# Ledger of designs, part 59: designed miniproteins, single chains, continued (4)

Each design is a single chain, and the fold is of that chain. pLDDT is the mean over its residues in the fold that is shown.

## One batch from the design tools (miniprotein)

Design m14022
Fold by ESMFold2-Fast:
Structure m14022 (fold): chain A 88 residues (1-88)
Amino acid sequence: LEERARKLLEEEAVPYKEIKTVDDISEIDINKTRTLLVTSEVDPELLRQGRGATNSKSDGTVVIYTGELSDEQVAELIRKGVRVLQLK
């Protein structure tokens, strides 16, 4: 994750967790995670927009994954109620 994106999340007081492998996704509490960001490059503006779109009450954690997910993995997360934002 780019350092500017981390600083933006900290300045906006967004609780987030960075994941480095697909296996770490299974450890996420889906009931408390509302957004999973999947990207090799993070635009700070898109992180800010994503936060506003996921929870107007800010009661969920944003999880960031800087790798790639298969369409099947994305569909499973969406089915479980997690919003997935893939940036390319």
Scores: mean pLDDT 56

Design m14023
Fold by ESMFold2-Fast:
Structure m14023 (fold): chain A 61 residues (1-61)
Amino acid sequence: DERKQRIEGLRQAAEFGQKKSDEYYERAKKNPSDEGSKLMGDRLKKASEKALEEAKRLEEE
């Protein structure tokens, strides 16, 4: 089922995005002057949250 595969893909993308966000936040913690690492962490967290919201929306429909 295409829909089931899409939901699973979005959930996996959200999980990987959260993991990568955590990695960038750890880098920013070690170098507080690295604004780029914090920005990347914020972007990946936001993308992860959007992917999870989309998965939930598809599960409701």
Scores: mean pLDDT 82

Design m14024
Fold by ESMFold2-Fast:
Structure m14024 (fold): chain A 70 residues (1-70)
Amino acid sequence: MEELIQELVEAIKNFDREKISRLLEKVLKEMTLEEQKKFFDAIVKTLSELPREKAEEIEKFIVDEINKLK
């Protein structure tokens, strides 16, 4: 889990859309609800450390990707 969170933090900072999508799909399909919560907490924390405009663009992308997986 820690390794997966580290990959996510790097992918968000670089706005690596393909890597973010892959990690989101893996977490939503293969991980427990508690692990999913930890993953989403890491997303929120990482976005809070970015410039607002960049954070909003990445957040919109992540929300759109999650909606496609439901």
Scores: mean pLDDT 81

Design m14025
Fold by ESMFold2-Fast:
Structure m14025 (fold): chain A 100 residues (1-100)
Amino acid sequence: SLKTNYNNFLDALVAGNYDLAASYGNEILKAAGVSSTLTVSDFTTILKKNFFPEEFAELGLTSDELQKVDTITKKYGLSKVSLRGLLFWLKGIVNKALKK
C-alpha cells in the first residue's frame, strides 16, 4: 500500500539506505500516477531545499515522523527543514492518491 511504502521509505532513510529509500519513493510516485523518477541525486537536491512550506503548515507531520526526522538529522547531519519538506511532499502525494 502507499502508506506501507511511505513507512518503508522513512525506515530506509533512518538506516541511511538512500537506494532503498529512492526505490520506495518511486513506488509511491508510480502508484500516484506521477511519471517522475526519484534518484539518490534527487534526494540530495531535495534535502538541501525547503520545499512546500505552506503545505507543511496545512498537513503537518505526525509525532512518529518528527521523531524519525530527529533521528535522521542527528545521525546524518541533514537539514530538518529540507527533510521535513521531502517528507511533506511525499505524504502529500500519498494523501492525494488515497482520495482517488
Scores: mean pLDDT 65

Design m14026
Fold by ESMFold2-Fast:
Structure m14026 (fold): chain A 88 residues (1-88)
Amino acid sequence: MPEEVLEFIKQKEEYLKKVEDLVKKGDLEKAKKVKEQGYKDLSDKGKEILDKIKPTASQSSVDSLKSLFEKIINDFKERSEELLKKAE
């Protein structure tokens, strides 16, 4: 797995940990803001990585990596929403 993908997964887990910690503290407003920021940052980072590889990678490789990033971002969205629901 490329180092960029491993770093991307680590950033996702760091954002999830921040959301979880804020939920445990009862700071739901800040937890929601961290979720929104994490979603934006991960989406932007994914686009940056794809743009960097486009000149040297095949279209099929770019498409596969794009699908992988979309799955990672969706996992972040679903898991962060679940953490917030548990606080209701």
Scores: mean pLDDT 81

Design m14027
Fold by ESMFold2-Fast:
Parts: C-alpha cells; structure tokens; sequence
Structure m14027 (fold): chain A 67 residues (1-67)
C-alpha cells in the first residue's frame, strides 16, 4: 500500500539519521526521503501528512542520538 511505502521511506531515513555525523548529512537524508515521498504521487492532503511524519521522525531521531 502507499501508507506502507511512506512508512518504509521514513524508517530507512531514520536509520540513516542515526548514523549521520553532521546536521548537513541529516538535511541531505531528509531531502532525499522527501523526494522519494513526492514521487509516490500522493494527494495534497496525504503528502502534507507524510511530510509532517517525516519531519517529526527525523527530528526525534536526531535529538535522541545527541542525548
């Protein structure tokens, strides 16, 4: 399903952020994940929801690894 594809993209991006050494690497990971989500052809509402989930997940992963 499309929801499962979004979840997989977010999960993979989170694992990459956990290994990132700089904020610039985190930003690159986030941008690449965002482009993958955009390529799925989601509706505007579903895209906004997926982007928020991605941003929240990556921010959380970065904060947790810095703690």
Amino acid sequence: SMEEKVEEIIREAVERVKKAKTPEEMAKIGQEALERIKELGLSEEELEKAVKRLDDALTRAWIEKES
Scores: mean pLDDT 84

Design m14028
Fold by ESMFold2-Fast:
Structure m14028 (fold): chain A 67 residues (1-67)
Amino acid sequence: MLERARLETEVLGALADAVLDPSKVPQAQKKLEEAKKKDPEAADRALENARYSGLLTHYTVAQVNAS
C-alpha cells in the first residue's frame, strides 16, 4: 500500500520535472516504465491523475520539445 503511493508520487513528480525541463523527459519515461514493471496499477493511477490535472497534456508538449 505505501509502496504503491510512493510509486504514484515518483511518477507524477518525474512528469512534472519533465514539464519544467524537457531534458528530463527520458528520466520521466524511465520512471514510468519502472513503475509499470513494479506495480502496473500504481502506474495507471499516476497517469490518470496526470490526465485529470492536465499534467499529461503538458508532459506531451515537453516530449515534443525534447525532440
Scores: mean pLDDT 77

Design m14029
Fold by ESMFold2-Fast:
Structure m14029 (fold): chain A 116 residues (1-116)
Amino acid sequence: SMEQLENFRKFLDALKNDESFEKINELASKLSPELQLIAREAAVVYTEAKANGGRIPLSTFETALTNLANELGLSEESIERLLERARALADADGTLSIDQAKEAFLYLAELYLEEK
């Protein structure tokens, strides 16, 4: 639903901005179990990116997105669209910023909500 997508966007923004544990948990509690799976992976990716100068290698990100999309039961076509989006978002050096990763995670959530 649009409400679930907006709640997920707010969750990702709270993670990026190092909001309080209470606020992050409040936002996470509003997500469906399936969006919570995406949220959990986003939290891991953002934590690793912050430890690595704010950058995410495209190759490791593609692996994470593929594994997550398979866990969510997304079609092969949706997985291909997701990976094309991640590649288009990546910088020429083969890395993504947290903002670029956010756009890929939002697209994954949109694909999931479209397929159900």
Scores: mean pLDDT 88

Design m14030
Fold by ESMFold2-Fast:
Structure m14030 (fold): chain A 90 residues (1-90)
Amino acid sequence: MKEKVLEDIKRALETALENLRKAKEARSQGNEFEADVYEALALISLAVARNTAEKAGLTEVAQRINEVGDAASKDIDEAIKKVEELLKEL
């Protein structure tokens, strides 16, 4: 039954990716408040994905999701790239 767990993680990561992209776009347009809202939504989705991975014993996946969260606060392009790479490998 790991297939459903992987689907749940993928959906949470896809939601995070969409919100990171929206945060980047909002910042490029000077909409800092909107960017902060989308970044917060992305971090919530990443936390859901991480917790799901941890409960399923997918320790490496959980660690990689933590690295995305760390990147999101420092370099949004790096965070987007890390989510895209992780989704490709799941």
Scores: mean pLDDT 86

Design m14031
Fold by ESMFold2-Fast:
Order: sequence, then C-alpha cells, then structure tokens
Structure m14031 (fold): chain A 95 residues (1-95)
Amino acid sequence: SMEDEAVAALQEMYQALKDGDIERALALLEEMLASDDPLMRAAAQLFIQDVLERAKEGDETAIELARALLPVLERHADDPALAALREQIEAILAE
C-alpha cells in the first residue's frame, strides 16, 4: 500500500542517515519529492525538517546532508514548502 511504501521509505532514509550514506539518503529523497503521492512528499518533507533540527544541534552527518540537499531543493523552487526548507538550510549553514 502507499502508506506502507511511505513508512518503508522513511525507515530506509533514517537508516541511510545513521550509516552516514548521504548518497542513498539523497537518492531516496529525490524519488519521494518527485512522487505524485502526497504521502511520499509529506514523508520527505518531514525527514528534511528532522535533518535540519539535527543539523542545528551540530550533527555532522545531518549538516552534510543539508548542504547536499540545496541543489535538490533548488530544482523544486516552485514548491513554497521546499523553498522555505531551502531558506532554513541556508540560514543554518551561514552560522
């Protein structure tokens, strides 16, 4: 089901983050953000928000992933929610 797919994708992204696998986390995020399923897009946004909170706390893997997310979010500039996340990343990385 789509709900089971969103949960599985979220779990896989958190596992990639735990393993420091930035490339895998980015690939999964790009797939979820490109999805026509609003649950997949919502799960991706939730994960990005959690990554930003971890980056604010000084998590080096989260900071690396946040930096790598900038070009991805720039490709989705027409989405106001993703534009807001991009501004938050820029603010965190400027400090």
Scores: mean pLDDT 82

Design m14032
Fold by ESMFold2-Fast:
Structure m14032 (fold): chain A 85 residues (1-85)
Amino acid sequence: DAEELARAIVENRETLAQNFEQQLDNAVKAGIISREQADALAQQLRDGLDQAERLYREGRPEAALRVALQTAAQVDAQLQAAIAA
């Protein structure tokens, strides 16, 4: 159910952002990415999650879910590309 998944993502938005920020901090400490790259990725995730929350509150749970999942996939792909390099 898209509404149930969108609700779960929106309700856990801060926890999801904080967990990703911890992964980014670990990547900076490991020398995989710069602090500036980590800050940019953290901001990209927060912006996407904020957009998803707005869409969810507008009664658009499917759009909220798509934005949240697309944002998560994009930031993860960028981090994985840096690790693989």
Scores: mean pLDDT 85

Design m14033
Fold by ESMFold2-Fast:
Structure m14033 (fold): chain A 84 residues (1-84)
Amino acid sequence: MKTMTVSATVEAPEQRLALLATVKLNSGTTIIGAGTVHNAGARPVTLTAAPVEVDASEEVVSAEATVATESGERRRVPATVTYT
């Protein structure tokens, strides 16, 4: 087993941001992760979904992330997958 963490970085004004991430693995399993953060500055902010345990042989086929703002704007952003 290995721990998979999905994150995305976005530049946005001071506001609450919500992450929805979708990761498809080579086994055909799809992992959906969510996270929120209150951005207190106009700097890039990284949102991280809750870690999930996957088999050590699993490889990412695709990873997508969407960040939603309080105003209802949704941005598709690059997703980063990290293993530990």
Scores: mean pLDDT 74

Design m14034
Fold by ESMFold2-Fast:
Structure m14034 (fold): chain A 65 residues (1-65)
Amino acid sequence: MMVERYAGLAIRLIGYEIEGDAVVRRENGAWVVEFLKDSPELREVAEEFRRAAEEVGVKVEIREA
């Protein structure tokens, strides 16, 4: 379901943060996902997370650094 998908994708993004490939944080009621490395898998997971989060009314901002 949408909430379960959102939670699962959030856990995947935290995995990338632990490995140093991204920063995941909360800012002004939104999620911010900042890419530290260019990875096709990270980019795909972040876009899926954004879609799932927006379906449950949560804003996601994706940044490249």
Scores: mean pLDDT 76

Design m14035
Fold by ESMFold2-Fast:
Structure m14035 (fold): chain A 83 residues (1-83)
Amino acid sequence: MLKRAIELAERLLEQASEEVLQRIADIAFRHAGDPELTKRLVLELLEQEGLYDLAELVRSLSPREVQIAAAIIRSQLALEELR
């Protein structure tokens, strides 16, 4: 679980734009109680942005793993704002 969630978060931080990362953080904040919806919204976002390899990784993960990855992204962006 955690290892795959961290891998997704690291690849998102490396490959996705700041705008995409901010949108993932917003999804994590608004839908923290709904892992299934979080996975669907993150998947739709990545496909819309043409990040198909990341979208395939998201499909292979559980909703909870995607929720954890999105929460990691939110935490990283919050830490950068404090700098």
Scores: mean pLDDT 84

Design m14036
Fold by ESMFold2-Fast:
Structure m14036 (fold): chain A 85 residues (1-85)
Amino acid sequence: GSAAEAEAARRAALAAIEAGDEAAAKAQIDRLAAMAKEGNVEALYALGEVYLAARRAGNEAVAAYAFEKLNEARLALGAPPGLPI
């Protein structure tokens, strides 16, 4: 995926979180995770932002899901220490 595709999925995930649509949020998180595992760094950073947004919204289920998918992508890429979350 492109940076534009990662940004579109990020915006959709954030909108779903604000609307309380956990299923839609998780679907976009899955798309971001797939792109991140393929080496899309923008998708990896978007997962971190979605995690923080879910935490601010108080949606612990979506936050935990985003964090799990972010960690899976980081491990798949062998990401260096110090990447922001």
Scores: mean pLDDT 82

Design m14037
Fold by ESMFold2-Fast:
Structure m14037 (fold): chain A 73 residues (1-73)
Amino acid sequence: MVTEEAGELLRRLLEEDPASALALLLRMAKQLGYTLDAAERARLEAAMREDPRALLPVLNEILTSHGLPAIVP
């Protein structure tokens, strides 16, 4: 479960500091019991460089492909 404060922080970081948003999303995935492999991390880093708003959708696609719940801020 994402707290209201964590959801607000994530929204702010996606706009102001995408690298910190990526770090927070990776921590959230680990809390769900999933550690991303090198290819999945590279995909997220590529998404961050092109459009930071794609970070959460791309991570949720990875998580749901492994049978895990999506992160909803």
Scores: mean pLDDT 76

Design m14038
Fold by ESMFold2-Fast:
Structure m14038 (fold): chain A 60 residues (1-60)
Amino acid sequence: SMKERKARFLKTAAANSYYLGDALEAQGEKTGSEKLRNQAKQLRDLGDANEKKAAELAAE
């Protein structure tokens, strides 16, 4: 169904956000950049939001 495909897309988007967030966190730790660490947290939050939305769509 369309909802199942959208849920899969959101899970993929969340996985990508976590991957980028982990990379930015690692760079922030290496360079001492608070900006990069904050961006990593924002990407993690985005990933969590997309995972939640995917779960809601899958439950329908």
Scores: mean pLDDT 87

Design m14039
Fold by ESMFold2-Fast:
Formats: C-alpha cells, sequence, structure tokens
Structure m14039 (fold): chain A 68 residues (1-68)
C-alpha cells in the first residue's frame, strides 16, 4: 500500500516544500508515496517521497501530521 502524509499548518510556523514552495497557517499539504519520516536534531520533521522529488520540512509543535 502507498503511504500518504497529510500535514496541516495549525500554528504560525510554515510548512516548507522544497519542490513547490512555502505554505503558511491554515494550509494542508499532501505527499503521496512516502519513503521516510525523520526528526532532525532541532526537532523539525522531514518527510520524503519515494521518487525523491519532494521533501517537506515542518515544526511538529505548529503542525498536525497524519500518515495513512
Amino acid sequence: ATATATITATGDKPIVDFANGVYGPGATVTLNDVASVSTLSDGNVVVRSADGKRTLLFDPSSTTLTLT
């Protein structure tokens, strides 16, 4: 089954999509075909697509992440 990540910006910190740009408060970003979810040393979360074309970076204190 293909894993899908849905990230919603619930606070004032943006979601950074390195391919498509920056999404602010209230935005929802969906990434299909998730290869990895990692927490960085600064506490930010990075989600990568299996094809390597998309990388999302966000602060988990200001976002909701759902994996399906």
Scores: mean pLDDT 82

Design m14040
Fold by ESMFold2-Fast:
Structure m14040 (fold): chain A 83 residues (1-83)
Amino acid sequence: MPLMDESARLLVETAREQAEELAKEALSDDPRKAAAALSALGILVAAAEFAAEYASDPELSEKAREAAEYARELYREALAALE
């Protein structure tokens, strides 16, 4: 198993819960916590997109794509709410 497939599997198992927590934290009254959470959520989106593109398992690739789309939606909502 290449490292990418292992990382992608772990990521898709936790991505929804992580994205939801980070999106909630991005709306925090503490601007430092909000900025850190928004940054982490952006990194999660990028990681899920990378996993979707480079995973060798097509089922895993599709799950990573779904995770990336969900995290990206939450990221856009959080970013818009910070204005």
Scores: mean pLDDT 79

Design m14041
Fold by ESMFold2-Fast:
Structure m14041 (fold): chain A 74 residues (1-74)
Amino acid sequence: KEKEIEEIMRKAIEYAEKGGEENIKRSMELIRESEKIGKEEIREYMERGDEEKVRELTKKMVEYGREVAEAIEK
């Protein structure tokens, strides 16, 4: 579900922004969880031939990953 991915990634960004070893570990765990859900949803869209939704969700996932990376690297 896109809403679940959004909620998980929002939390991942929040933990990354807090900084510190424990918070960064939690952020990474949330990223892995969102990637698993996103990969499953992309596969479902591919199976039904919905190329537009595959493209949209893939782009959204890339943007989430960038936001987390930027938060950690600051």
Scores: mean pLDDT 78

Design m14042
Fold by ESMFold2-Fast:
Structure m14042 (fold): chain A 98 residues (1-98)
Amino acid sequence: MEHAEKAKEYGEKAGEAAARGDAEEAFRYGAEAAREAVRGAEDGDGEKAYEGGLEAAKKAQEGAELARERGHMEAAIAGGTAAGLAGIAAGVAKVYAK
């Protein structure tokens, strides 16, 4: 699996973990999504890594909103942090694409 695809997969897992109230897993998967996005950019796929990181941020944020609606406050914070990390990584990847 390419790094950009792994970033999307980890972002989805971060969102799912947040939605079920697992703050530790949400943060861990969010960090992995950011790492894969940066690695994809370093591997010369800056545009794909940007898209992968952006989708990871979106999925993590969707999970954070579900966690908040379900009363999982710590998981909502972890999911939001995961989305922020993935978004920053996407920004880094975009710089590599230029």
Scores: mean pLDDT 84

Design m14043
Fold by ESMFold2-Fast:
Structure m14043 (fold): chain A 66 residues (1-66)
Amino acid sequence: MSVEEIIEKGLEAVRAALAAGDRASADQTLLKTSKEILDNVDDEDEATKAIQRLAEGYRQARAEAA
């Protein structure tokens, strides 16, 4: 699974949790996806950029769910 696929699937799960009103599951998914990025990316700069993209996507998903 590529880093892009990990981020995409993670954000899809976050959106679903937020749509259901389950912020705890959304936060848990964010943590799990962050760990998957760290486990799949050996380069620190790439990992940092991927985490930043995930965080931005989470923020967008929260705004869209409101």
Scores: mean pLDDT 81

Design m14044
Fold by ESMFold2-Fast:
Parts: C-alpha cells; sequence; structure tokens
Structure m14044 (fold): chain A 78 residues (1-78)
C-alpha cells in the first residue's frame, strides 16, 4: 500500500537541504519527492513511497543529512 509522508524540516540552509532531501528520498526508493522552502531554515518535503518500509527509509535518510537540525513527520496510507 502506497504511503504519503509529509516532513517538516529545520535545516542550516533550507534551499540546499531541500535539494539533498529530495535526492535522499528518491535514493531510498521513493516514487516521488518534492520540497517547498518556507524560509532560510525551514522546508516541507512531500514523499510518495510504494510501502511503509520505504517511507521509513526515506525519513531516516533525510534525518541523517548533516545540515538537518530537526524533522517532524506525518504519514497517510493511500
Amino acid sequence: MRVLTLLEIEAEDAEQTGRQAVEAALQAGALAASATVVDDHHLVLGVLAPDEQVAEQAIEAVRSLPNVLSVKSWQLPL
């Protein structure tokens, strides 16, 4: 079952981190990922995963980025 995950990310550089977060989510196996920069330190990442395991791997990959300070996540099964 597909999973939509929304991540609120606090980062040292939101624009650069947004690009890295999209790449990390896709490398973790996400079907699609899109980042919206809110301000210099805050962004929202939407991730569409084929299953809950890939969704969790994408969250972990994003949390592991060196410039990520905090992540809040919400999951919606589709």
Scores: mean pLDDT 86

Design m14045
Fold by ESMFold2-Fast:
Structure m14045 (fold): chain A 68 residues (1-68)
Amino acid sequence: SLEELAEVAGLSLEDAIKAGTPKEEAARKVVEGLVEKYGVEKAREVAKEMQKIEEYKEEGKLMLEQIP
């Protein structure tokens, strides 16, 4: 589901940042993975869905900034 994809993306982004990846680079990498698997429009939907989740609101904003 879209909500499940948003949770997974949020966790992936948090893990990358915790491991020392710069926030912008981490967000770009997660977006690239989503685009490869699901396409640009679905990646945008996932980022927007993340913004509705309080814990991942900032992560969702970062991801949207990486999508054209």
Scores: mean pLDDT 82

Design m14046
Fold by ESMFold2-Fast:
Structure m14046 (fold): chain A 64 residues (1-64)
Amino acid sequence: SSLRSTLIQALDLNKNETISTEAFLTLLSVFPLSEEERAYIESQIGDRETISKEEAIEIINSLP
């Protein structure tokens, strides 16, 4: 109902099943995420160029 809910809603505006890592990281850059939260998300993405919207939401929901 905070930052995480807003982020998930922003992801839902992407009508595609997948999102590019570049687009996802660009979206995250406008949110006041902690250094730890940002590092966690980057570690979950790894070297992938795309992730599913479902997976992106799961990553956001699993933030520390």
Scores: mean pLDDT 75

Design m14047
Fold by ESMFold2-Fast:
Structure m14047 (fold): chain A 59 residues (1-59)
Amino acid sequence: SALREQLLAAVRAGDVERVRELARELAEQGDIDSLEHAGVLAVILGREDVLAVIREALA
């Protein structure tokens, strides 16, 4: 989905606020796969702040 691509781009950019908005939207849609993918990317990039936001959306 376009939201998945936007989320991954925001994760790569380290845009925590944008990640929070997009992760919430994807969680409301039940797109857990996109959120899990973004979480893996945040781990690879060493972005604990971004990972924390994605974990909140998955709760």
Scores: mean pLDDT 86

Design m14048
Fold by ESMFold2-Fast:
Structure m14048 (fold): chain A 84 residues (1-84)
Amino acid sequence: MMEVAEEAAKELEKLKTVQELKDYLEQKKKDAGLTDEQVEKIMNANAAELEELFKSTNEPEKVKAIVAARAYALMKKKAEAAAA
C-alpha cells in the first residue's frame, strides 16, 4: 500500500495545472467507485482522519483516489490564495 501511495504521489508531481490534477482525480474517483461527497470529505479530512482512512483502506484504487483528492485540495487552495 505504501508503494501504491508513493506511485500516485510521483504521478501527481508530473501534473502542473489544477485542470490536469482534476482530470486525474476524476479518473481515480471513478476507478475507486467514490462519490463526490466522499471525495469532498477526503479533501477536508484532518491528519488523524486521513491516517484512519489509510488504515481502513486495503484497495489500491481507493488509496490512489485519496492521494489525488488531497493533492487537488492543496492545489485548489493555493490557486485561490494566488487569485487574492
Scores: mean pLDDT 75

Design m14049
Fold by ESMFold2-Fast:
Structure m14049 (fold): chain A 64 residues (1-64)
Amino acid sequence: MKGISLPVLGDQNVTVWAPGYRLKEVKLENGEAKVVKSVDGGKNVIEVKADGKWAKLTITLVPL
């Protein structure tokens, strides 16, 4: 299992490439996150809406 945490500001799309992993969970502190695209072992696109504020995005990946 891998956890990735990053600060995000405002509304944006975050792209995560995860070879050998699948996306298990996405959490956003002080905002909302939606998975727009998820490919096991590949590209994941997460839409972040933080209402012009700083938010913490946490992505949990698990091995395939």
Scores: mean pLDDT 79

Design m14050
Fold by ESMFold2-Fast:
Order: C-alpha cells, then sequence, then structure tokens
Structure m14050 (fold): chain A 77 residues (1-77)
C-alpha cells in the first residue's frame, strides 16, 4: 500500500510541475497512512495537480482534518 500511494504521489508531483523524488514520496505515503490510518486510494488518484501544495501542507502539518477534506473534495469532483 505504501508503494502504491508513493507511486500516485510521484505522478501527482510530475503533473503539478515538481521534480518527483520516490524516496520522499515513500516518506509522504507512510505519513499519510500514519495520519489517516486508512486511505481511499481511488480518491487520492483523483486529487488535481492544483491541490498538490495543499496536500503537501496537510502531510507536513500532521493535519488529519485537512487531509480528509482534500480526499473528500477529490472524490466528489
Amino acid sequence: KVDEIAKILVELAKKAGYTPDYEIAKIFAERILDIAGEVDVEALKKIKPEMFPELVYAILSDDPEKLRELLEKAKKA
């Protein structure tokens, strides 16, 4: 599951115009799982590149509320 999430984050970073780093993506994937416990991978895949900075902020801020809001927004878009 970590590797699957990390791969999604790498693709999202590329689409958002950032240089992807798989090791950093794995760290972010582990942090997402630690924050949320369980993640809807399909919702994560639907996150728009425009939302990538907000996603990074939620992960770095250890903010489960913002992470949940972002995933729900992506799911409904």
Scores: mean pLDDT 77

Design m14051
Fold by ESMFold2-Fast:
Structure m14051 (fold): chain A 57 residues (1-57)
Amino acid sequence: KLSKLEQEVLDLIQEGLTTLGDIGDKLNISVGTVMNLINSIMEKLKLKSIDELKKYK
């Protein structure tokens, strides 16, 4: 369901990295790419916020 990179972004959010800059720096990608990945993850998982991503199991 999620791509490998989308799964890595989700894992970082669940570990507590919720700022776009921190995630981008950790994965060596742009903030815009992080936003696109988060939006894709939310669409695939039917979630509506980063807070919901943090609590997703």
Scores: mean pLDDT 79

Design m14052
Fold by ESMFold2-Fast:
Structure m14052 (fold): chain A 82 residues (1-82)
Amino acid sequence: KVKVKVEGDIVEPEEFVIPVSLLSRLLKHAKEQGATVYLGDEEVEPTKSTIYKAVKEKTPLTLKVTLPDGSTRTLKFYLEYV
């Protein structure tokens, strides 16, 4: 399990605990819906290995989505192991 702190354009800062497998699945689903996932500045596949790497390197995962009107929204996930 990982503790997630979410910050972004459209959300109040929120903290929750989630299984790594479920977080990986949710990020993969977001990517399938047109979002892009980054580890720091590098585009990555949202696998369990990527999540573990983010925790170990203390680097946030960034979710960037482009809406049909051309606007972008960004969410950052700060991860800790629990």
Scores: mean pLDDT 79

Design m14053
Fold by ESMFold2-Fast:
Structure m14053 (fold): chain A 75 residues (1-75)
Amino acid sequence: MVEELRRLGREAAEQIASSSLEEAEEIRRETLERWGAMMNEIASTGNFEEVQEAARALAEEVRRINEVLEELRRE
């Protein structure tokens, strides 16, 4: 699950980097919705350590997407 979450973030960042600003913001929104569903599924397991690891991975991937989007906005 955590690896899937990270893979989704990397794929989204690559798509955002090659997209228009409008497309990039839509990709970001869709990715956040999918991450929300993944986090809910992980939380349902009751494994606190897995939830913490997923939360850290999510924070890193959100930061990555925000950085790529900010670079796109500078153009």
Scores: mean pLDDT 81

Design m14054
Fold by ESMFold2-Fast:
Structure m14054 (fold): chain A 71 residues (1-71)
Amino acid sequence: SKVTEELIERVRELDIPQEVRDYIIDKIRNNESVSKAELDALQKKYNIPASRVLEIDVILGLYDIYLAVSK
């Protein structure tokens, strides 16, 4: 959908490790949610700065709203 493509583009523009971008993009493409626990695990594993985690959290918040209204 157009909304998921726009969210994927936002993820591609983030200054985070490629493995983290690919993980999140794959989840969005498969219409799967990313939990807070998953994001916390990624932050710890890849040592992602708090400012970048906030940017991810905003995108995932928009994605969660999209999933809720698209049912």
Scores: mean pLDDT 85

Design m14055
Fold by ESMFold2-Fast:
Structure m14055 (fold): chain A 80 residues (1-80)
Amino acid sequence: PLTPEEIRERLFVDMHLIAASSTLFIGERMKQKGNPLADQEYQAAIKLGEEVLRRAEELGDKKTAEKAREIIERAKQGLA
């Protein structure tokens, strides 16, 4: 059973995961349009994703950690 504190922390991490996903989406759209600022969005998505990954691992949230790793990998591919 989850404690109320664990539920609040998981919701907070989920909100940050949404921010990381949104930043990646913006980066991918900017790259498609040839906007050089796309690289900055990819770097921001990596940073946000790494923070979500760290927090999710501390909480034992393997599903959120996996989603964060996917965001990081896609952003890194965007920079290549």
Scores: mean pLDDT 85

Design m14056
Fold by ESMFold2-Fast:
Structure m14056 (fold): chain A 107 residues (1-107)
Amino acid sequence: MKTLGFANLGDGYPSLEEAARALIETKGVDMAVGFGSGAPGTFRVLTAWRDGSVEEREMTVAEFVAWMEEKLAEGWELVRDPGLGADGKTYPLDVLTVLRRALEERA
């Protein structure tokens, strides 16, 4: 199963890339996704893979939602920390649903 998780700078990592690598190593995810400030109307998305590959893109909320839905359709599974709520693997789908609804309200 292909797994992805969201990287967090809250644990004192010096960069988003290092937070993403720590998530891959600690949680065993195949892909880690981190977020940073972008230009107005966008945000910076860093994607790191288990093979050591890293990509950075600036994305709108709409582009990010479309990209996430594509990854889920490809068989990627979202993972969060164990013990947070009833099902840690499905929590990021709630976030994606909230983002989709925000886009629909703007249209």
Scores: mean pLDDT 64

Design m14057
Fold by ESMFold2-Fast:
Structure m14057 (fold): chain A 98 residues (1-98)
Amino acid sequence: SMMKKFILLLFRATVILSEAHVLERIAERALAEGDRERLARVTAELRELIEEAKELIEELEKLKEENPELAELLDKVIEKLKETIERLEEVIARLEAA
């Protein structure tokens, strides 16, 4: 059960990181084209993704507390999610400044 939970959380992390990459590309294009409607939409989607990433970090931290043997691997995933959140927040700031 714990291994299944770990695999599912790791899969969710992979999906979030992939969605972040796609949304960053969409944001860059919307900014370049001055598309205000698309800028508003992608900003909302980026904010939703940040919240999903934060929730996943909380779940991964709890799994780490319950399974210290997975700490090193979980810390790497948590760090990537945190770095992604910071990057997406910077993207949002650039979009809102446009």
Scores: mean pLDDT 88

